# Designed miniproteins, single chains, continued (2): the designs that were tried, part 68

Each design is a single chain, and the fold is of that chain. pLDDT is the mean over its residues in the fold that is shown.

## One batch from the design tools (miniprotein)

Design m6498
Fold by ESMFold2-Fast:
Structure m6498 (fold): chain A 59 residues (1-59)
Amino acid sequence: LEEKILHAIESAGKATPAQLAEGLKVSQSAVSKALRKLEKEGKVKVSVDKKGRRVYSPA
């Protein structure tokens, strides 16, 4: 799952957990857990948009 999320983020340049869940057809909880792991490993970086939502991009 983490590899698919990384590929999707690289292809889009940035993505929210909701967009990744919809695109990969998995639950938002599964995507959020994988994103937290990837962030801790330094493979993705996170920023916050104007609405306070987390946006992930390639590290």
Scores: mean pLDDT 77

Design m6499
Fold by ESMFold2-Fast:
Structure m6499 (fold): chain A 71 residues (1-71)
Amino acid sequence: SMRRGELLEVGAMVLYIAGKVEKDLGDNEGAIESYEAALELLEEARRLRGELSEEAERLKKEIEREIEELR
């Protein structure tokens, strides 16, 4: 359903915030795990909705950039 996809996008945002906190604390490995989990939720949201919201698409790009920086 559309609502389920929206909740998955919100869950991805929460994981993104967790990843940023982990990064700020020097836990790069934990940050990557949180970011990867966020990307998995965004992929499921895309599958359920057919597309991501503009906010979720921006979030996905930001997460991908953060992962590249930490690898």
Scores: mean pLDDT 85

Design m6500
Fold by ESMFold2-Fast:
Structure m6500 (fold): chain A 66 residues (1-66)
Amino acid sequence: QSRDLAALIATLTPREKEVLSWLLSGKTNKEIGEILSLSESTVKSHVKSIFAKLGLTSRAELVAAF
């Protein structure tokens, strides 16, 4: 399906963009929390928000989109 992924990424907050880059690098929510000094629960909340903004339902779908 065609979508303007770059335009969708532009809707992300700076924090969500940081979380997204680490997700694409294969990091777990726990590892991202350690890198960004956030709790795993906070990272999960950002991941959920990112998925909603990008129209994605899974981590595998996110990785496949890039």
Scores: mean pLDDT 79

Design m6502
Fold by ESMFold2-Fast:
Structure m6502 (fold): chain A 63 residues (1-63)
Amino acid sequence: LKGKIAKAVKDAGIETPAVLGLKEGELVLIEREYEDGNVLARSLKTGKTGLVGKDFLEVVGEA
């Protein structure tokens, strides 16, 4: 998943400073994938990075 662009399939709430808050339809760049099902993603809208669960994301293309 690293280097992929993904779309949020549902709203992800703001939980902590380390967790990326997303609204459905927002695009992110996946910068790192973890074995626990989380990814480090960068918002293409805000430029912020944070953890997000893979269940919130659908891959739509390459960066």
Scores: mean pLDDT 74

Design m6503
Fold by ESMFold2-Fast:
Structure m6503 (fold): chain A 69 residues (1-69)
Amino acid sequence: SEEAIDAYNEGNELFKAGRYDEAADAYRRAIELKPDFAEAHANLAAALEKTGRDYEAALERAEAARLRG
């Protein structure tokens, strides 16, 4: 949906600004709107790694890989 893409784009802007916790929240919103959004799962993993949440990042990276095949 357009709302999921908007949340994803907001996450990308926050990530570029170094606002990693806020970026993660925006990516989670994108995933809530579109659970099969592989790019949002992948970028959530990157944001989680920046904040030291490595285990959660690994789970999100695995989900992105699963969704991509």
Scores: mean pLDDT 90

Design m6504
Fold by ESMFold2-Fast:
Structure m6504 (fold): chain A 86 residues (1-86)
Amino acid sequence: PNVATSLNNLAALYQAQGKYSEAEPLYKQALEIRKKALGPEHPDVATSLNNLAAVYGAQGKYSEAEPLYKQALEIRKKALGPEHPL
């Protein structure tokens, strides 16, 4: 959706300027809009999760970043066909 893309672009601009506190809520809003519009396992949601995790990591919030990176990885594994344990 146009709103999610605009929020993500504005957040990326703030992140590029080192304004992580301003970028964080915009990435969160873009993520939630994409989850509702595309479903929680869409590749664009994985991209939004990675972007939010990167902002947390840049702020030293590693405990917040780690679960988001793991969620993004699992979404991408499903999109590529996750390895069957058998």
Scores: mean pLDDT 80

Design m6505
Fold by ESMFold2-Fast:
Structure m6505 (fold): chain A 92 residues (1-92)
Amino acid sequence: GDLGYQVAMAAIDAAKKDGGTVTVKVEGDTVTVTASGLSATQQTAIALQGIGASLDGDKVEVSISGDTVTVKVGGLSAAQQQAIVDAAKKAA
């Protein structure tokens, strides 16, 4: 499925709710979302979603450093990539 896409969107939503910052990098079919200023609760929620998506076979990696969550998602459609970029622009 599209669980990896949902993890990326969850990270953007979390940054917006917590008053943090979000940046997005697109490389081929891979999108990297970097969300900073996240609460411990949001960090844990995103990490658990990432684990679930990865176990379901989606190409997703989540890493946490301080208050920053990095979500790297592969295998995305052009429409999913654009939706992530658009969501990040609205959150920034």
Scores: mean pLDDT 82

Design m6506
Fold by ESMFold2-Fast:
Structure m6506 (fold): chain A 63 residues (1-63)
Amino acid sequence: GPHGAATGAGAGAASGGGAEEARKGALMIFNDVEGAQGGGEGAAKGGAVEAYRGAYLGSMIGD
């Protein structure tokens, strides 16, 4: 239900956020525009995908 979806989305977003920290470290090593653009898109996709996955799974609990 909605409560499970909100909880799952929060957990998924937090999990995806870890990728952003790792990406920031990688950018200190790879100082090029292509790497920065690809990393940013990947981190954004990872966070959004995990949030969506968490929301979907959470919505199936306790309705």
Scores: mean pLDDT 52

Design m6507
Fold by ESMFold2-Fast:
Structure m6507 (fold): chain A 86 residues (1-86)
Amino acid sequence: MTLTIVVRGADEVAKKLAEELAEGLRKGGYKVTLEVKGDTVTITVEGGDIGTELNAVGLGAELMLRGHEVKGTVKGNTITLDVTPG
């Protein structure tokens, strides 16, 4: 399936972590597209599974550890992380 991870309200730290996640997934053999539009980062993963969903949760946790407030929402194959910088 195709999994979409959307990070909204992304500052430079959140953008960098999202780019690092996308690059890690590409190196792991997934077909990944990264789009940055203002403060919104969209990561599209072809062949997404539970492991890629756990990576999205890990991104949210890393942002929280760096002082960000994160609200996660799951709708079908889309995980949205609403980020407020700390």
Scores: mean pLDDT 80

Design m6508
Fold by ESMFold2-Fast:
Structure m6508 (fold): chain A 73 residues (1-73)
Amino acid sequence: AMITSVFDLTQREREIADLLLAGLSNKEIGEVLGISESTVKSHVKSIFAKTGTKDRVELATFIVRDIFRIGLK
């Protein structure tokens, strides 16, 4: 299964996912973490693939829903 209630993300991917949830752009995330925007984009793509989400809004909604409502259908 691609979807888990606990996202099996690396530490870096968790940091990036948290900043995405906060509404930061890829450029802003890169500045906060001291990495390039292109590196952030690569991690964001991996996060989307691992969570089965298609964009930042879906990712944020998915993470919030999973944490607060377990995300059961």
Scores: mean pLDDT 70

Design m6509
Fold by ESMFold2-Fast:
Structure m6509 (fold): chain A 66 residues (1-66)
Amino acid sequence: SEELKKKWEKKWEELNKELLEKLAAVEEEMKSLPPEEQRKAALRATAEALRRIGDLIDEELAELKA
């Protein structure tokens, strides 16, 4: 389905935009933190981004099975 394909392309584009905006915000916040807290902030942000990517993959896979 072309409608289904466009739906997922839009969802991935929206997630990519959100992740880039969040990355920029985290990088700005990290500038005010001591080095050990910067590392923790970076790791937590990375883990959250990967979780959101994984969630979207699972959602698309579930719809493809239907």
Scores: mean pLDDT 86

Design m6510
Fold by ESMFold2-Fast:
Structure m6510 (fold): chain A 98 residues (1-98)
Amino acid sequence: SPLEAIRQDIARVSPEEMRERVVELAKKAADAYKQGNKSEYAAYFTAMMLELSLGLLAGRYDEVARAAKEVAEIFEKNGDKEMSEVFRKLAERAEALA
């Protein structure tokens, strides 16, 4: 199936590499937010959400939960309290699926 082909392709990236990519994109998004750069914020945020969505599709629920918790902390430290709460809820949902 197309989903199985996508899962196999995602599996070529380690869970740790996925988490590192998500965290790096979150830091770039948080920096853009602090600078008021809405275009860069949207771009990095979208890329980060794509990585997390691929992790969920691959069944990497534990790694997505860990990554989402780190993302929540990054946004909280950079003053984006609303996004911090969104990622805390994502982590809770991912943990429930694991």
Scores: mean pLDDT 82

Design m6511
Fold by ESMFold2-Fast:
Structure m6511 (fold): chain A 95 residues (1-95)
Amino acid sequence: SEEEKKRKEFWKKVSIRLLHIVGLEVEADLAEKRGNKEEAIRYYKQAIEEIDSLIKFLKENLDKLSPEDQAFANSVIETLKKRKEELEKRMEELK
């Protein structure tokens, strides 16, 4: 159905953005392990910006989702908020 296609397209976009955030966090961790604090901070900052952008995307599309997908999207938002706080703390510890 068109509804099923739209649902798959939505979650595919979310998945791609989540993978990008993970990639930035990995780059930050690798930079930190190399002793490059400045590079690590840049990657953590980029990851935080991508998290904020994804939270905004999820919130803007929330009312277009089924109740089950809304519950899952809210769960993803809360996980992203906690992850952002962890990354912000990590950045401050590197300064």
Scores: mean pLDDT 91

Design m6512
Fold by ESMFold2-Fast:
Structure m6512 (fold): chain A 72 residues (1-72)
Amino acid sequence: SDVEESVRRIIETARELGADEELIRRLEEAVRKGDLKEVAEVVLELEEEKLRKAGVLEKHKEKLEEMRKELA
Protein backbone atom coordinates (compact mmCIF):
# COMPACT_ATOMS: atom_id res chain seq x y z
CA SER A 1 0.00 0.00 0.00
CA ASP A 2 1.03 3.66 -0.32
CA VAL A 3 1.25 3.87 3.48
CA GLU A 4 3.58 0.85 3.68
CA GLU A 5 5.77 2.32 0.90
CA SER A 6 5.89 5.68 2.72
CA VAL A 7 6.84 4.01 6.01
CA ARG A 8 9.58 2.00 4.25
CA ARG A 9 11.01 5.21 2.74
CA ILE A 10 10.88 6.95 6.15
CA ILE A 11 12.80 4.07 7.79
CA GLU A 12 15.41 4.00 4.99
CA THR A 13 15.91 7.79 5.12
CA ALA A 14 16.11 7.77 8.93
CA ARG A 15 18.84 5.11 8.82
CA GLU A 16 20.81 7.08 6.19
CA LEU A 17 20.58 10.24 8.34
CA GLY A 18 21.85 8.39 11.43
CA ALA A 19 18.60 8.43 13.39
CA ASP A 20 18.37 6.76 16.80
CA GLU A 21 18.44 2.96 16.33
CA GLU A 22 15.85 2.51 19.11
CA LEU A 23 13.39 4.81 17.29
CA ILE A 24 13.90 2.86 14.04
CA ARG A 25 13.34 -0.42 15.92
CA ARG A 26 10.16 0.94 17.55
CA LEU A 27 8.84 2.06 14.16
CA GLU A 28 9.51 -1.37 12.58
CA GLU A 29 7.78 -3.13 15.50
CA ALA A 30 4.76 -0.78 15.38
CA VAL A 31 4.35 -1.33 11.62
CA ARG A 32 4.61 -5.11 12.11
CA LYS A 33 1.88 -5.02 14.80
CA GLY A 34 -0.34 -2.59 12.85
CA ASP A 35 -0.20 -0.10 15.75
CA LEU A 36 -0.98 3.08 13.81
CA LYS A 37 -0.87 5.29 16.93
CA GLU A 38 2.65 4.10 17.82
CA VAL A 39 3.72 4.52 14.15
CA ALA A 40 2.54 8.14 14.23
CA GLU A 41 4.25 8.81 17.61
CA VAL A 42 7.58 7.37 16.41
CA VAL A 43 7.37 9.32 13.13
CA LEU A 44 6.87 12.52 15.16
CA GLU A 45 9.93 11.64 17.30
CA LEU A 46 11.98 11.05 14.12
CA GLU A 47 10.85 14.43 12.71
CA GLU A 48 11.76 16.14 16.02
CA GLU A 49 15.26 14.60 15.87
CA LYS A 50 15.60 15.70 12.22
CA LEU A 51 14.55 19.27 13.10
CA ARG A 52 16.94 19.28 16.09
CA LYS A 53 19.90 18.26 13.88
CA ALA A 54 18.93 20.96 11.35
CA GLY A 55 18.90 23.59 14.13
CA VAL A 56 15.21 24.51 13.68
CA LEU A 57 13.54 22.48 16.44
CA GLU A 58 12.55 25.53 18.53
CA LYS A 59 10.67 27.03 15.57
CA HIS A 60 8.53 23.87 15.18
CA LYS A 61 8.26 22.72 18.82
CA GLU A 62 4.70 24.06 19.36
CA LYS A 63 3.36 22.31 16.23
CA LEU A 64 4.97 19.01 17.25
CA GLU A 65 3.35 19.27 20.72
CA GLU A 66 -0.07 19.96 19.15
CA MET A 67 0.31 16.90 16.90
CA ARG A 68 1.25 14.72 19.89
CA LYS A 69 -1.81 15.88 21.84
CA GLU A 70 -4.03 14.98 18.89
CA LEU A 71 -2.66 11.41 18.99
CA ALA A 72 -3.42 11.06 22.73
Scores: mean pLDDT 73

Design m6513
Fold by ESMFold2-Fast:
Structure m6513 (fold): chain A 65 residues (1-65)
Amino acid sequence: DAVAKEVSEKAAPEIAALAREAGATEEQGYEASLAALAAIGAAKETGDAEAGAKAALEAAKAALA
Protein backbone atom coordinates (compact mmCIF):
# COMPACT_ATOMS: atom_id res chain seq x y z
CA ASP A 1 0.00 0.00 0.00
CA ALA A 2 2.93 2.39 0.60
CA VAL A 3 3.89 2.26 -3.10
CA ALA A 4 0.27 2.77 -4.20
CA LYS A 5 -0.11 5.72 -1.81
CA GLU A 6 3.11 7.35 -3.04
CA VAL A 7 2.12 6.85 -6.69
CA SER A 8 -1.35 8.32 -5.99
CA GLU A 9 0.11 11.35 -4.19
CA LYS A 10 2.50 12.04 -7.08
CA ALA A 11 0.04 11.40 -9.92
CA ALA A 12 -3.39 12.38 -8.55
CA PRO A 13 -3.01 16.21 -8.71
CA GLU A 14 -1.72 16.04 -12.30
CA ILE A 15 -4.40 13.56 -13.38
CA ALA A 16 -7.07 15.80 -11.84
CA ALA A 17 -5.64 18.83 -13.68
CA LEU A 18 -5.59 16.91 -16.99
CA ALA A 19 -9.21 15.79 -16.54
CA ARG A 20 -10.28 19.37 -15.76
CA GLU A 21 -8.46 20.73 -18.83
CA ALA A 22 -9.98 18.01 -21.03
CA GLY A 23 -13.49 18.83 -19.78
CA ALA A 24 -13.88 15.20 -18.82
CA THR A 25 -17.32 13.78 -18.11
CA GLU A 26 -17.93 11.55 -15.09
CA GLU A 27 -17.65 8.51 -17.39
CA GLN A 28 -14.34 9.70 -18.89
CA GLY A 29 -13.04 10.42 -15.39
CA TYR A 30 -13.97 6.89 -14.32
CA GLU A 31 -12.15 5.38 -17.31
CA ALA A 32 -9.05 7.50 -16.58
CA SER A 33 -9.18 6.34 -12.94
CA LEU A 34 -9.31 2.67 -13.99
CA ALA A 35 -6.30 3.15 -16.29
CA ALA A 36 -4.39 4.89 -13.47
CA LEU A 37 -5.28 2.11 -11.01
CA ALA A 38 -3.94 -0.53 -13.44
CA ALA A 39 -0.64 1.39 -13.65
CA ILE A 40 -0.50 1.65 -9.84
CA GLY A 41 -1.04 -2.12 -9.61
CA ALA A 42 1.93 -2.69 -11.92
CA ALA A 43 4.04 -0.31 -9.79
CA LYS A 44 3.24 -2.37 -6.67
CA GLU A 45 4.84 -5.42 -8.35
CA THR A 46 8.06 -3.53 -9.21
CA GLY A 47 8.13 -1.31 -6.10
CA ASP A 48 9.06 1.71 -8.27
CA ALA A 49 6.72 4.52 -7.24
CA GLU A 50 8.32 7.06 -9.62
CA ALA A 51 7.86 4.81 -12.67
CA GLY A 52 4.36 3.95 -11.46
CA ALA A 53 3.37 7.62 -11.18
CA LYS A 54 4.64 8.27 -14.71
CA ALA A 55 2.76 5.23 -16.06
CA ALA A 56 -0.44 6.32 -14.27
CA LEU A 57 -0.22 9.79 -15.85
CA GLU A 58 0.35 8.35 -19.34
CA ALA A 59 -2.56 5.92 -18.91
CA ALA A 60 -4.85 8.74 -17.77
CA LYS A 61 -3.77 10.95 -20.69
CA ALA A 62 -4.54 8.11 -23.13
CA ALA A 63 -7.98 7.53 -21.55
CA LEU A 64 -8.81 11.27 -21.72
CA ALA A 65 -7.51 11.79 -25.28
Scores: mean pLDDT 72

Design m6514
Fold by ESMFold2-Fast:
Structure m6514 (fold): chain A 62 residues (1-62)
Amino acid sequence: MRTVVLQHTRVPDLVLAVEVDEDGVVVGARGLSGPRATQLAAIREMIGLTLEEVQAMGFVEV
């Protein structure tokens, strides 16, 4: 398990710390920056996706 900091390319204030397992699946996340509702919506959608799938949603590692 590792923690990766991700920023959304179209919403640059949206920054999340995500926990990724050995298979590259997002198992947890917490908001670091951005509106709370936007953080929670992004976290809810990304849990259970691979890091590659999350990056396809417009997130990049910082």
Scores: mean pLDDT 85

Design m6515
Fold by ESMFold2-Fast:
Structure m6515 (fold): chain A 96 residues (1-96)
Amino acid sequence: AERRRRAEELLEEAARAVGRHQQATFDSLRLAQEGKVQEGKELVERSGRDAIAVLTRAAEENRKLGDEESAARQEAMRREVQRDTDLTLAILEKKE
């Protein structure tokens, strides 16, 4: 029961972290329009790092439960967060 509850909490935390990263991406572009390109870069890098950490932990917990399919999905989501972060940073770099 407790282990199942922990896995559910990790999934919810992962969803919230991804949502925060999506918001940080929009906020970083707004900051760049205000001339705060470096602040925008720091924001999206930090939010991406936080989301990746949560997704990595959720994938590891699912592997411990023997759920390799869920772990693989969370690992794929981690790769997408990294890709989105890198793309956003490249866009912000061109605004410097």
Scores: mean pLDDT 82

Design m6516
Fold by ESMFold2-Fast:
Structure m6516 (fold): chain A 69 residues (1-69)
Amino acid sequence: SEAEEALRRALAAARDALVAAALGEALTMIQNGSSPEEAREVLLRAAADAERNGDPASAAQLRRVAESL
């Protein structure tokens, strides 16, 4: 699926451990039959967590990937 390919590419390029963990969780959800919307919710929750922790760059990256799903 396009969502799976987008997540796989983003995960391969990820340098931040928190971003990589969130992308890996979203990818596993899609592979297990979850909808792109459910995977997007995981990424948006992780983005909100990153923003609260003072990491706007990781938050922005996660939101961009979520929009591509």
Scores: mean pLDDT 85

Design m6517
Fold by ESMFold2-Fast:
Order: structure tokens, then sequence, then C-alpha cells
Structure m6517 (fold): chain A 66 residues (1-66)
């Protein structure tokens, strides 16, 4: 469900903003399962975090590498 994916993505972004990367990645994976390829499924890129996109992307890849 797209609405649920958006909520989970927002939660992941909030955790990322707090530096809670383990929680951020957990919720981002849940959002990605509901709406793959969306911005909501990639919550780290939506975070109001003063990080480079490369750093957020590296965190995401590390989590998704199985």
Amino acid sequence: NEEKAQVLGDIAAAYAALGKWEEAIEYQKKASELWPGSEYGNALFRADVRLSREEAEARLKEAEKK
C-alpha cells in the first residue's frame, strides 16, 4: 500500500535525521517492500538530513547487501 509505504518512509527519514541508521534502514526496507523504487521506498534520500546523497546511498546499499 502506497500510503503505508509513505508513512514508513517518513519514519525511516526521521530515524536517519537522528543518526539512528539501524532503525532508519529497517523502516526503509519495509517501505521499499510496499512501494519499490519510489522515493518513499528510499526514505534515506528524503531525510531532512544534512548528508550528501552519496553517504545516504552508501548506508542504504550496506543495509540491502544481504
Scores: mean pLDDT 60

Design m6518
Fold by ESMFold2-Fast:
Structure m6518 (fold): chain A 54 residues (1-54)
Amino acid sequence: SAAYLAAAEESEAASRALEEEAERLKDTDPQKATQLAAASDILRVAAEIHRELA
């Protein structure tokens, strides 16, 4: 469905933003960077599930 496709695209965009922020913080706040990278991975999995349902 269009709704699941839109959800997948939003999750993919959010995942990329978190990955970029994690990379930016890796040397100054490695603990925060690790948390953001983990959140990015969760959103990638969510996006894959939404694409399967689309």
Scores: mean pLDDT 86

Design m6519
Fold by ESMFold2-Fast:
Structure m6519 (fold): chain A 60 residues (1-60)
Amino acid sequence: VKKKIEEALKHIEELVKMGELELAEALIPKAEKYLKSLGASEKEIEEFRKKVKEIIEKGK
């Protein structure tokens, strides 16, 4: 699961760096659902959300 969380974060970060902020935001709920299906804990999902927010804020 940890590796899949890192892959999802990297993908979102790449989209933000490319200026595709709208696409990055649209992928967040899909990534959360995917990670939950892989057995991610509530804490792991919360940590993922915090990191996603930081990536988006830096991309502004």
Scores: mean pLDDT 77

Design m6520
Fold by ESMFold2-Fast:
Structure m6520 (fold): chain A 58 residues (1-58)
Amino acid sequence: GLEEEIKKLGKEYAAKKAAGDYEGAAEAAEKAAELFEKLGDEERAEAARRLAEHYRSL
C-alpha cells in the first residue's frame, strides 16, 4: 500500500543522504510528498517538499 511505499522512500532518502547523494535524497523526499498528498496528509507532504527543496539547493 501507499504506507509501505512511503517507508521504502524513507529508507532510500536516508541511504542517499548518508552517501552524499543530495539529488537522490531530494528525489526520494519529493516522491514521498506525492504519496503523502494522496493520503490527504498535507502537513507531511509540505514538510517533504521543503526537505526536497533544501537538498536540491545544496
Scores: mean pLDDT 84

Design m6521
Fold by ESMFold2-Fast:
Structure m6521 (fold): chain A 60 residues (1-60)
Amino acid sequence: DLVPTDKGIAEALVRMVAGIEIAAGADREKVEKALEKALKLVREGASAKEAVDAFRKEVE
């Protein structure tokens, strides 16, 4: 396992938030689509905060 990069940390945080939302009763399909979009933003250079904020707006 490599030392976490900023991208790795951002991806892990977004995935953790997605898991919490599903556990809280959010629509799984909606969460999965929001997660895919947020992960794309991380790969394009977005910060963890930007990716999580974008994820939450898609799920709400």
Scores: mean pLDDT 77

Design m6522
Fold by ESMFold2-Fast:
Structure m6522 (fold): chain A 75 residues (1-75)
Amino acid sequence: KVVEEYIKKAEENEKKGDYLKAGSYYFQAGLAYLRRGDYEKAVEYFNKAVEYFKKAGHTDFAEQAQKLAEEAKAR
């Protein structure tokens, strides 16, 4: 339920062009799915976080999200 709020806030910030906040909320959604053992959903939202962090010019955050996506994919 908290995950759905993160996704909604990510979509709202994406529409506003706030790519850093969009990436941050998608990253939080990925973490929440990871904690639940929902590895496919975790990968999906970490990959969205990577995309928006790159659009925001934050390659460091994108690299962190990418590593978590790879870890979730290996499970």
Scores: mean pLDDT 86

Design m6523
Fold by ESMFold2-Fast:
Structure m6523 (fold): chain A 88 residues (1-88)
Amino acid sequence: AEEKLERAEELLEEAEELLREAKKAIEEGDLEKAKELLKKAIELARKALELAMEALKESEGEKLLRAIGLALRAIGIIEEAELLLKKL
């Protein structure tokens, strides 16, 4: 569970950074760069969600809450990035 939680956290941090870079690319009018960054953010967030969901099944107490939090963060990134892609 711990290794899956740590890897999910790392993937989410990368996905959040890619999402920030994608928003900047949209502001600058670089729509091709924005699409590429959004697709990468979705891919990393989906991997993080899978790890968080696997950890959720194996976890109790504090680890259970951490797994839930990571899963919710991943879902939020996926939803925002997909919404931005549809608007481009």
Scores: mean pLDDT 87

Design m6524
Fold by ESMFold2-Fast:
Order: sequence, then structure tokens, then C-alpha cells
Structure m6524 (fold): chain A 87 residues (1-87)
Amino acid sequence: MSKEEQIRLIHGAMALIVAALSSASLGDKEEALRMIEAAIETVKKVESPEREEVIKLLEKAKEAIEKGDLEAAKKYALEAMKLLDKA
């Protein structure tokens, strides 16, 4: 994977995470879940030692969105984005 391709994938994943949190905050759970699932699939293509931990955090954020726990969803998503910035 090229460095440019990796940066593009990371930025794409972060944009999807932000969109998911925005949709969840507006009460659009269906759109939020679609966006977070797209973020997980994008992260699976990233080459990073942190990849598996990021996926686990995004899966926890997805479960929190499903339960309507916006505080937990934001917490897990922010931790995932911090690890993606490190990749």
C-alpha cells in the first residue's frame, strides 16, 4: 500500500466516523449505523499495528449507537480516531 493510499483511507474512515456521530446525534440511527459500518470496512484496508484495536473500538461505538447510548458511542469513536491519527 502506498503512503498516499493509506492517508486517503484513514481520512475516509475518519470522515465516515464523524458522519456516523452526526447522524446519531440527530436521531438518524439507520444512517449512523450505515456510516459506522462503512468506516469499519475502510479501516480493514488500512495497514497499521493499531488496525485491530480501531476495529474493536468502532464495533463498540456501533453497539452503543444501536442501544441509543450516544455518550458511549462518542467515547469509543474518539478513541478510534486518535489511534487512526497515529497510523
Scores: mean pLDDT 85

Design m6525
Fold by ESMFold2-Fast:
Parts: structure tokens; sequence; C-alpha cells
Structure m6525 (fold): chain A 82 residues (1-82)
């Protein structure tokens, strides 16, 4: 079964990952803007895919950034497991 690591909060950055699938979501909750990036580390091809999945010109709380990152990871996992 797939294991999701607990969200890590560090200096306005939240990271959630699926260690089994090599899928990671990084949320940057800055003072002026919030950005979420989906990172897929495909070890078979050696290619790293990076996609911006959320952008806002408004700062959000770290708790809200964590929730958005977890939702983005869940959505990508559902696509990958099909």
Amino acid sequence: ETEISPAKVENGKVVVEDKTLGIRVVAFAGEKATHLFLIIDDKDSGIRYVEEVFSSEQPISMEEAKKLAEEALKKERERYLK
C-alpha cells in the first residue's frame, strides 16, 4: 500500500510526498503569493517532471497551504493509479 509522509513545514514551505510512487508536492506560502508545484521523480527514465498546480497572488496560512498540497497529491495519485 502507498504511504504518504506527514507534511513538513519549513520557512514558508510545505512538502507532502508519496514515497512509494515518488510523487511530491511543494507549496511555497510567501508574504505576497502562494505557489504549489507537483514533482514526479520517474526513476525508470531518470526524468523529473515539474508542474505548477496552483498559483495565487494572495498569501495563505501554512495550514491552508498544507491542505492544498495534500489535495493536489491525492488528485495526482488517483491519476497515476489508473
Scores: mean pLDDT 71

Design m6526
Fold by ESMFold2-Fast:
Structure m6526 (fold): chain A 82 residues (1-82)
Amino acid sequence: SAVVARLEELLARALASTDPEEALLLVLEARYLFDAHRASLSPAEAAALLEKLLATLEELHARAPEEYRPTIEAFIADLRAI
């Protein structure tokens, strides 16, 4: 799926970024695309992408400066509520 490939590309770029703000913007883009296309994804694709979004946010949280951590924690909590 082109959507799956684009989401995975955005998350890989977020993990490769040395700028916390750029990394968060890339994850927000991935989340926006996930939400916009969720109904067209298979349940297996949606579950796998949710796990990858969570893993990416948890990795960013672990390495983030203190000032970005509450924002990342809010994004993780929002994803877990799905």
Scores: mean pLDDT 86

Design m6527
Fold by ESMFold2-Fast:
Structure m6527 (fold): chain A 65 residues (1-65)
Amino acid sequence: TEALRRVILNEELPPEYQGLSTKQAIEKLLVEQGIDEATAQRLANALAPLVEHGQGSEELVDIAL
């Protein structure tokens, strides 16, 4: 939850996430929270453009969980 929020808001993440693209970071966080890899990949594909275009807001965090 907190880690995913930091990715969406482009906040400081642990070093292991710093070298990843937005999409890869979201996928990794979702899988670590128990979401299956295929679902995590689809969600990351949908969310990454919104975050990268600066449309990642508190509202998007609420939707993403």
Scores: mean pLDDT 65

Design m6528
Fold by ESMFold2-Fast:
Structure m6528 (fold): chain A 93 residues (1-93)
Amino acid sequence: TDFEKGGVYFSLGKYDEAIKYYEKYLEKNPDDAQAWLNLGLAYFKKGEYEKAVEYFEKALKIDPTNKDAWRFLAEAYEKLGETEKAEEYRQKA
């Protein structure tokens, strides 16, 4: 699937290709929290922390019980210098 292809490219450090396949997958599967999380992680790995935040927040809107998503959201906010938000979201991880 496009999701599996995204995961393969992510594992190879090919984040632009991973993003392409995750975005294609999400066009048909917009309620898949894991795919939004993986898309955010690919942007995080590219240093695009504002986009990473956006997609981690989409994942958490679908599945607020995902502790990994809270942890990565906190890390992305820390990279943006938003220390108070980072600490708040670490408490949820």
Scores: mean pLDDT 89

Design m6529
Fold by ESMFold2-Fast:
Structure m6529 (fold): chain A 77 residues (1-77)
Amino acid sequence: SEREELERQILREVRKAVEAAQKAGDKKTVELLEEAARAFLEGNYEEALKLLEEAAKVAEGEAKEHAERAAELVRKL
């Protein structure tokens, strides 16, 4: 279904953002992204979006790009 594909894309973008933040040594962004993933998996899309937007504000480079993409996809749910 469209919703299931969207949920898979969101988790893929969050995973890529976490990987990029880990490579950069950005512990704060990793923490925010892991909290966002937890909120998302619990069905709390409002909290997940808030945390993804906070991660995107703090993050740089590739981590920021993936966090922004994840936030955009969550808004489409």
Scores: mean pLDDT 90

Design m6530
Fold by ESMFold2-Fast:
Structure m6530 (fold): chain A 61 residues (1-61)
Amino acid sequence: SVLAEALERARRIPNPSPAFLRALMALLGDPTDRAALETLVAELRRQGRDDLAALVEEAMR
């Protein structure tokens, strides 16, 4: 699935922040967690990974 691919690519980001890891773990447990999705997307954009942020947003819509 597109979500599984997006999350696998996000997992490979070097030096992830604690907020990023918490959001990723929350989404893996509950893919409908909107707060975790928003946090993950914000962290991806902060790291310049707008490509992955867009994929995660589309996959979770």
Scores: mean pLDDT 75

Design m6532
Fold by ESMFold2-Fast:
Structure m6532 (fold): chain A 61 residues (1-61)
Amino acid sequence: TVSLEEMAEEAEYGLKNTTDPENLKGLRDVLEELLRAASDPEVKERLERLIEETEKKLKEV
């Protein structure tokens, strides 16, 4: 069992450690699903920032 917070931490780690466009697209999709499931405003803000960072990285590759 993994909390939304733990999933967000893993996604952030993956984002920082990958430049593969397919992996970045997968991370974006996961983050979007987590954002839809999240109720905590702090978690939502974190997920929104991670989605933005993922999209920026995708534009770089």
Scores: mean pLDDT 78

Design m6533
Fold by ESMFold2-Fast:
Structure m6533 (fold): chain A 77 residues (1-77)
Amino acid sequence: MADELLKKAIEAYKNGDYETAAELFTQAAEVYEKQGNYGKAAFYYRLAADAYEKSGNTEKAQELRKKADELAQKYFG
């Protein structure tokens, strides 16, 4: 369930484990995307991207920001 992924992501983020937080936020975003909740999916993909950037993974951060922007453009115009 996405709520449990978010709780774990927030705990990892608070502990400074940004890479784990980013992975968990990405998984939560994927759950919302699969449910058709593109707004929450885009939001959590952006949050995952921020966490990846804090972990030093700039390439993955850029990939997830692009995915969030594509979802916003396609479903919200």
Scores: mean pLDDT 84

Design m6534
Fold by ESMFold2-Fast:
Order: structure tokens, then sequence, then C-alpha cells
Structure m6534 (fold): chain A 72 residues (1-72)
């Protein structure tokens, strides 16, 4: 469950598409909205202040997402 995985890393979902392919991390809701406008419909956009590389790798492995972009 993607929502549970986001909660585990301390994130908040800004936008969850039905078939997410990439993860986008933004430091604020405002930045998340800005990035959502520029990114395709398959992006899971979350708000998160701080995250480790290990947490991202585990998230991608457990979620099955194939791409990642951070704006932290």
Amino acid sequence: DIEELVKKIGGKIHFLPENPKILVIAPSEQKAAEMKAKIGPDALVIVLDEVSVEEIVNFLKESGLTGFTSYL
C-alpha cells in the first residue's frame, strides 16, 4: 500500500495517480503543486522535509516505482 509506505518515511501525499511510475519529493505543498503541474500524470508527488537515501531505496523497492526526483 503506497499510502502506508509514504507514512513510514514521514511523508504526506500531495497527489496519488491510479498507476504511479515515478516518485517526486517536494519540501512543501506549494512546491509539490508546482512540480505536479510540470510532471506527467504517472507521478506520485509527496511532501517530505528530510529523507535518507536508504529510505528512498526501500520505498522504490517496496512500491515498484522505477523513477525518482527530489526537490529537497
Scores: mean pLDDT 80

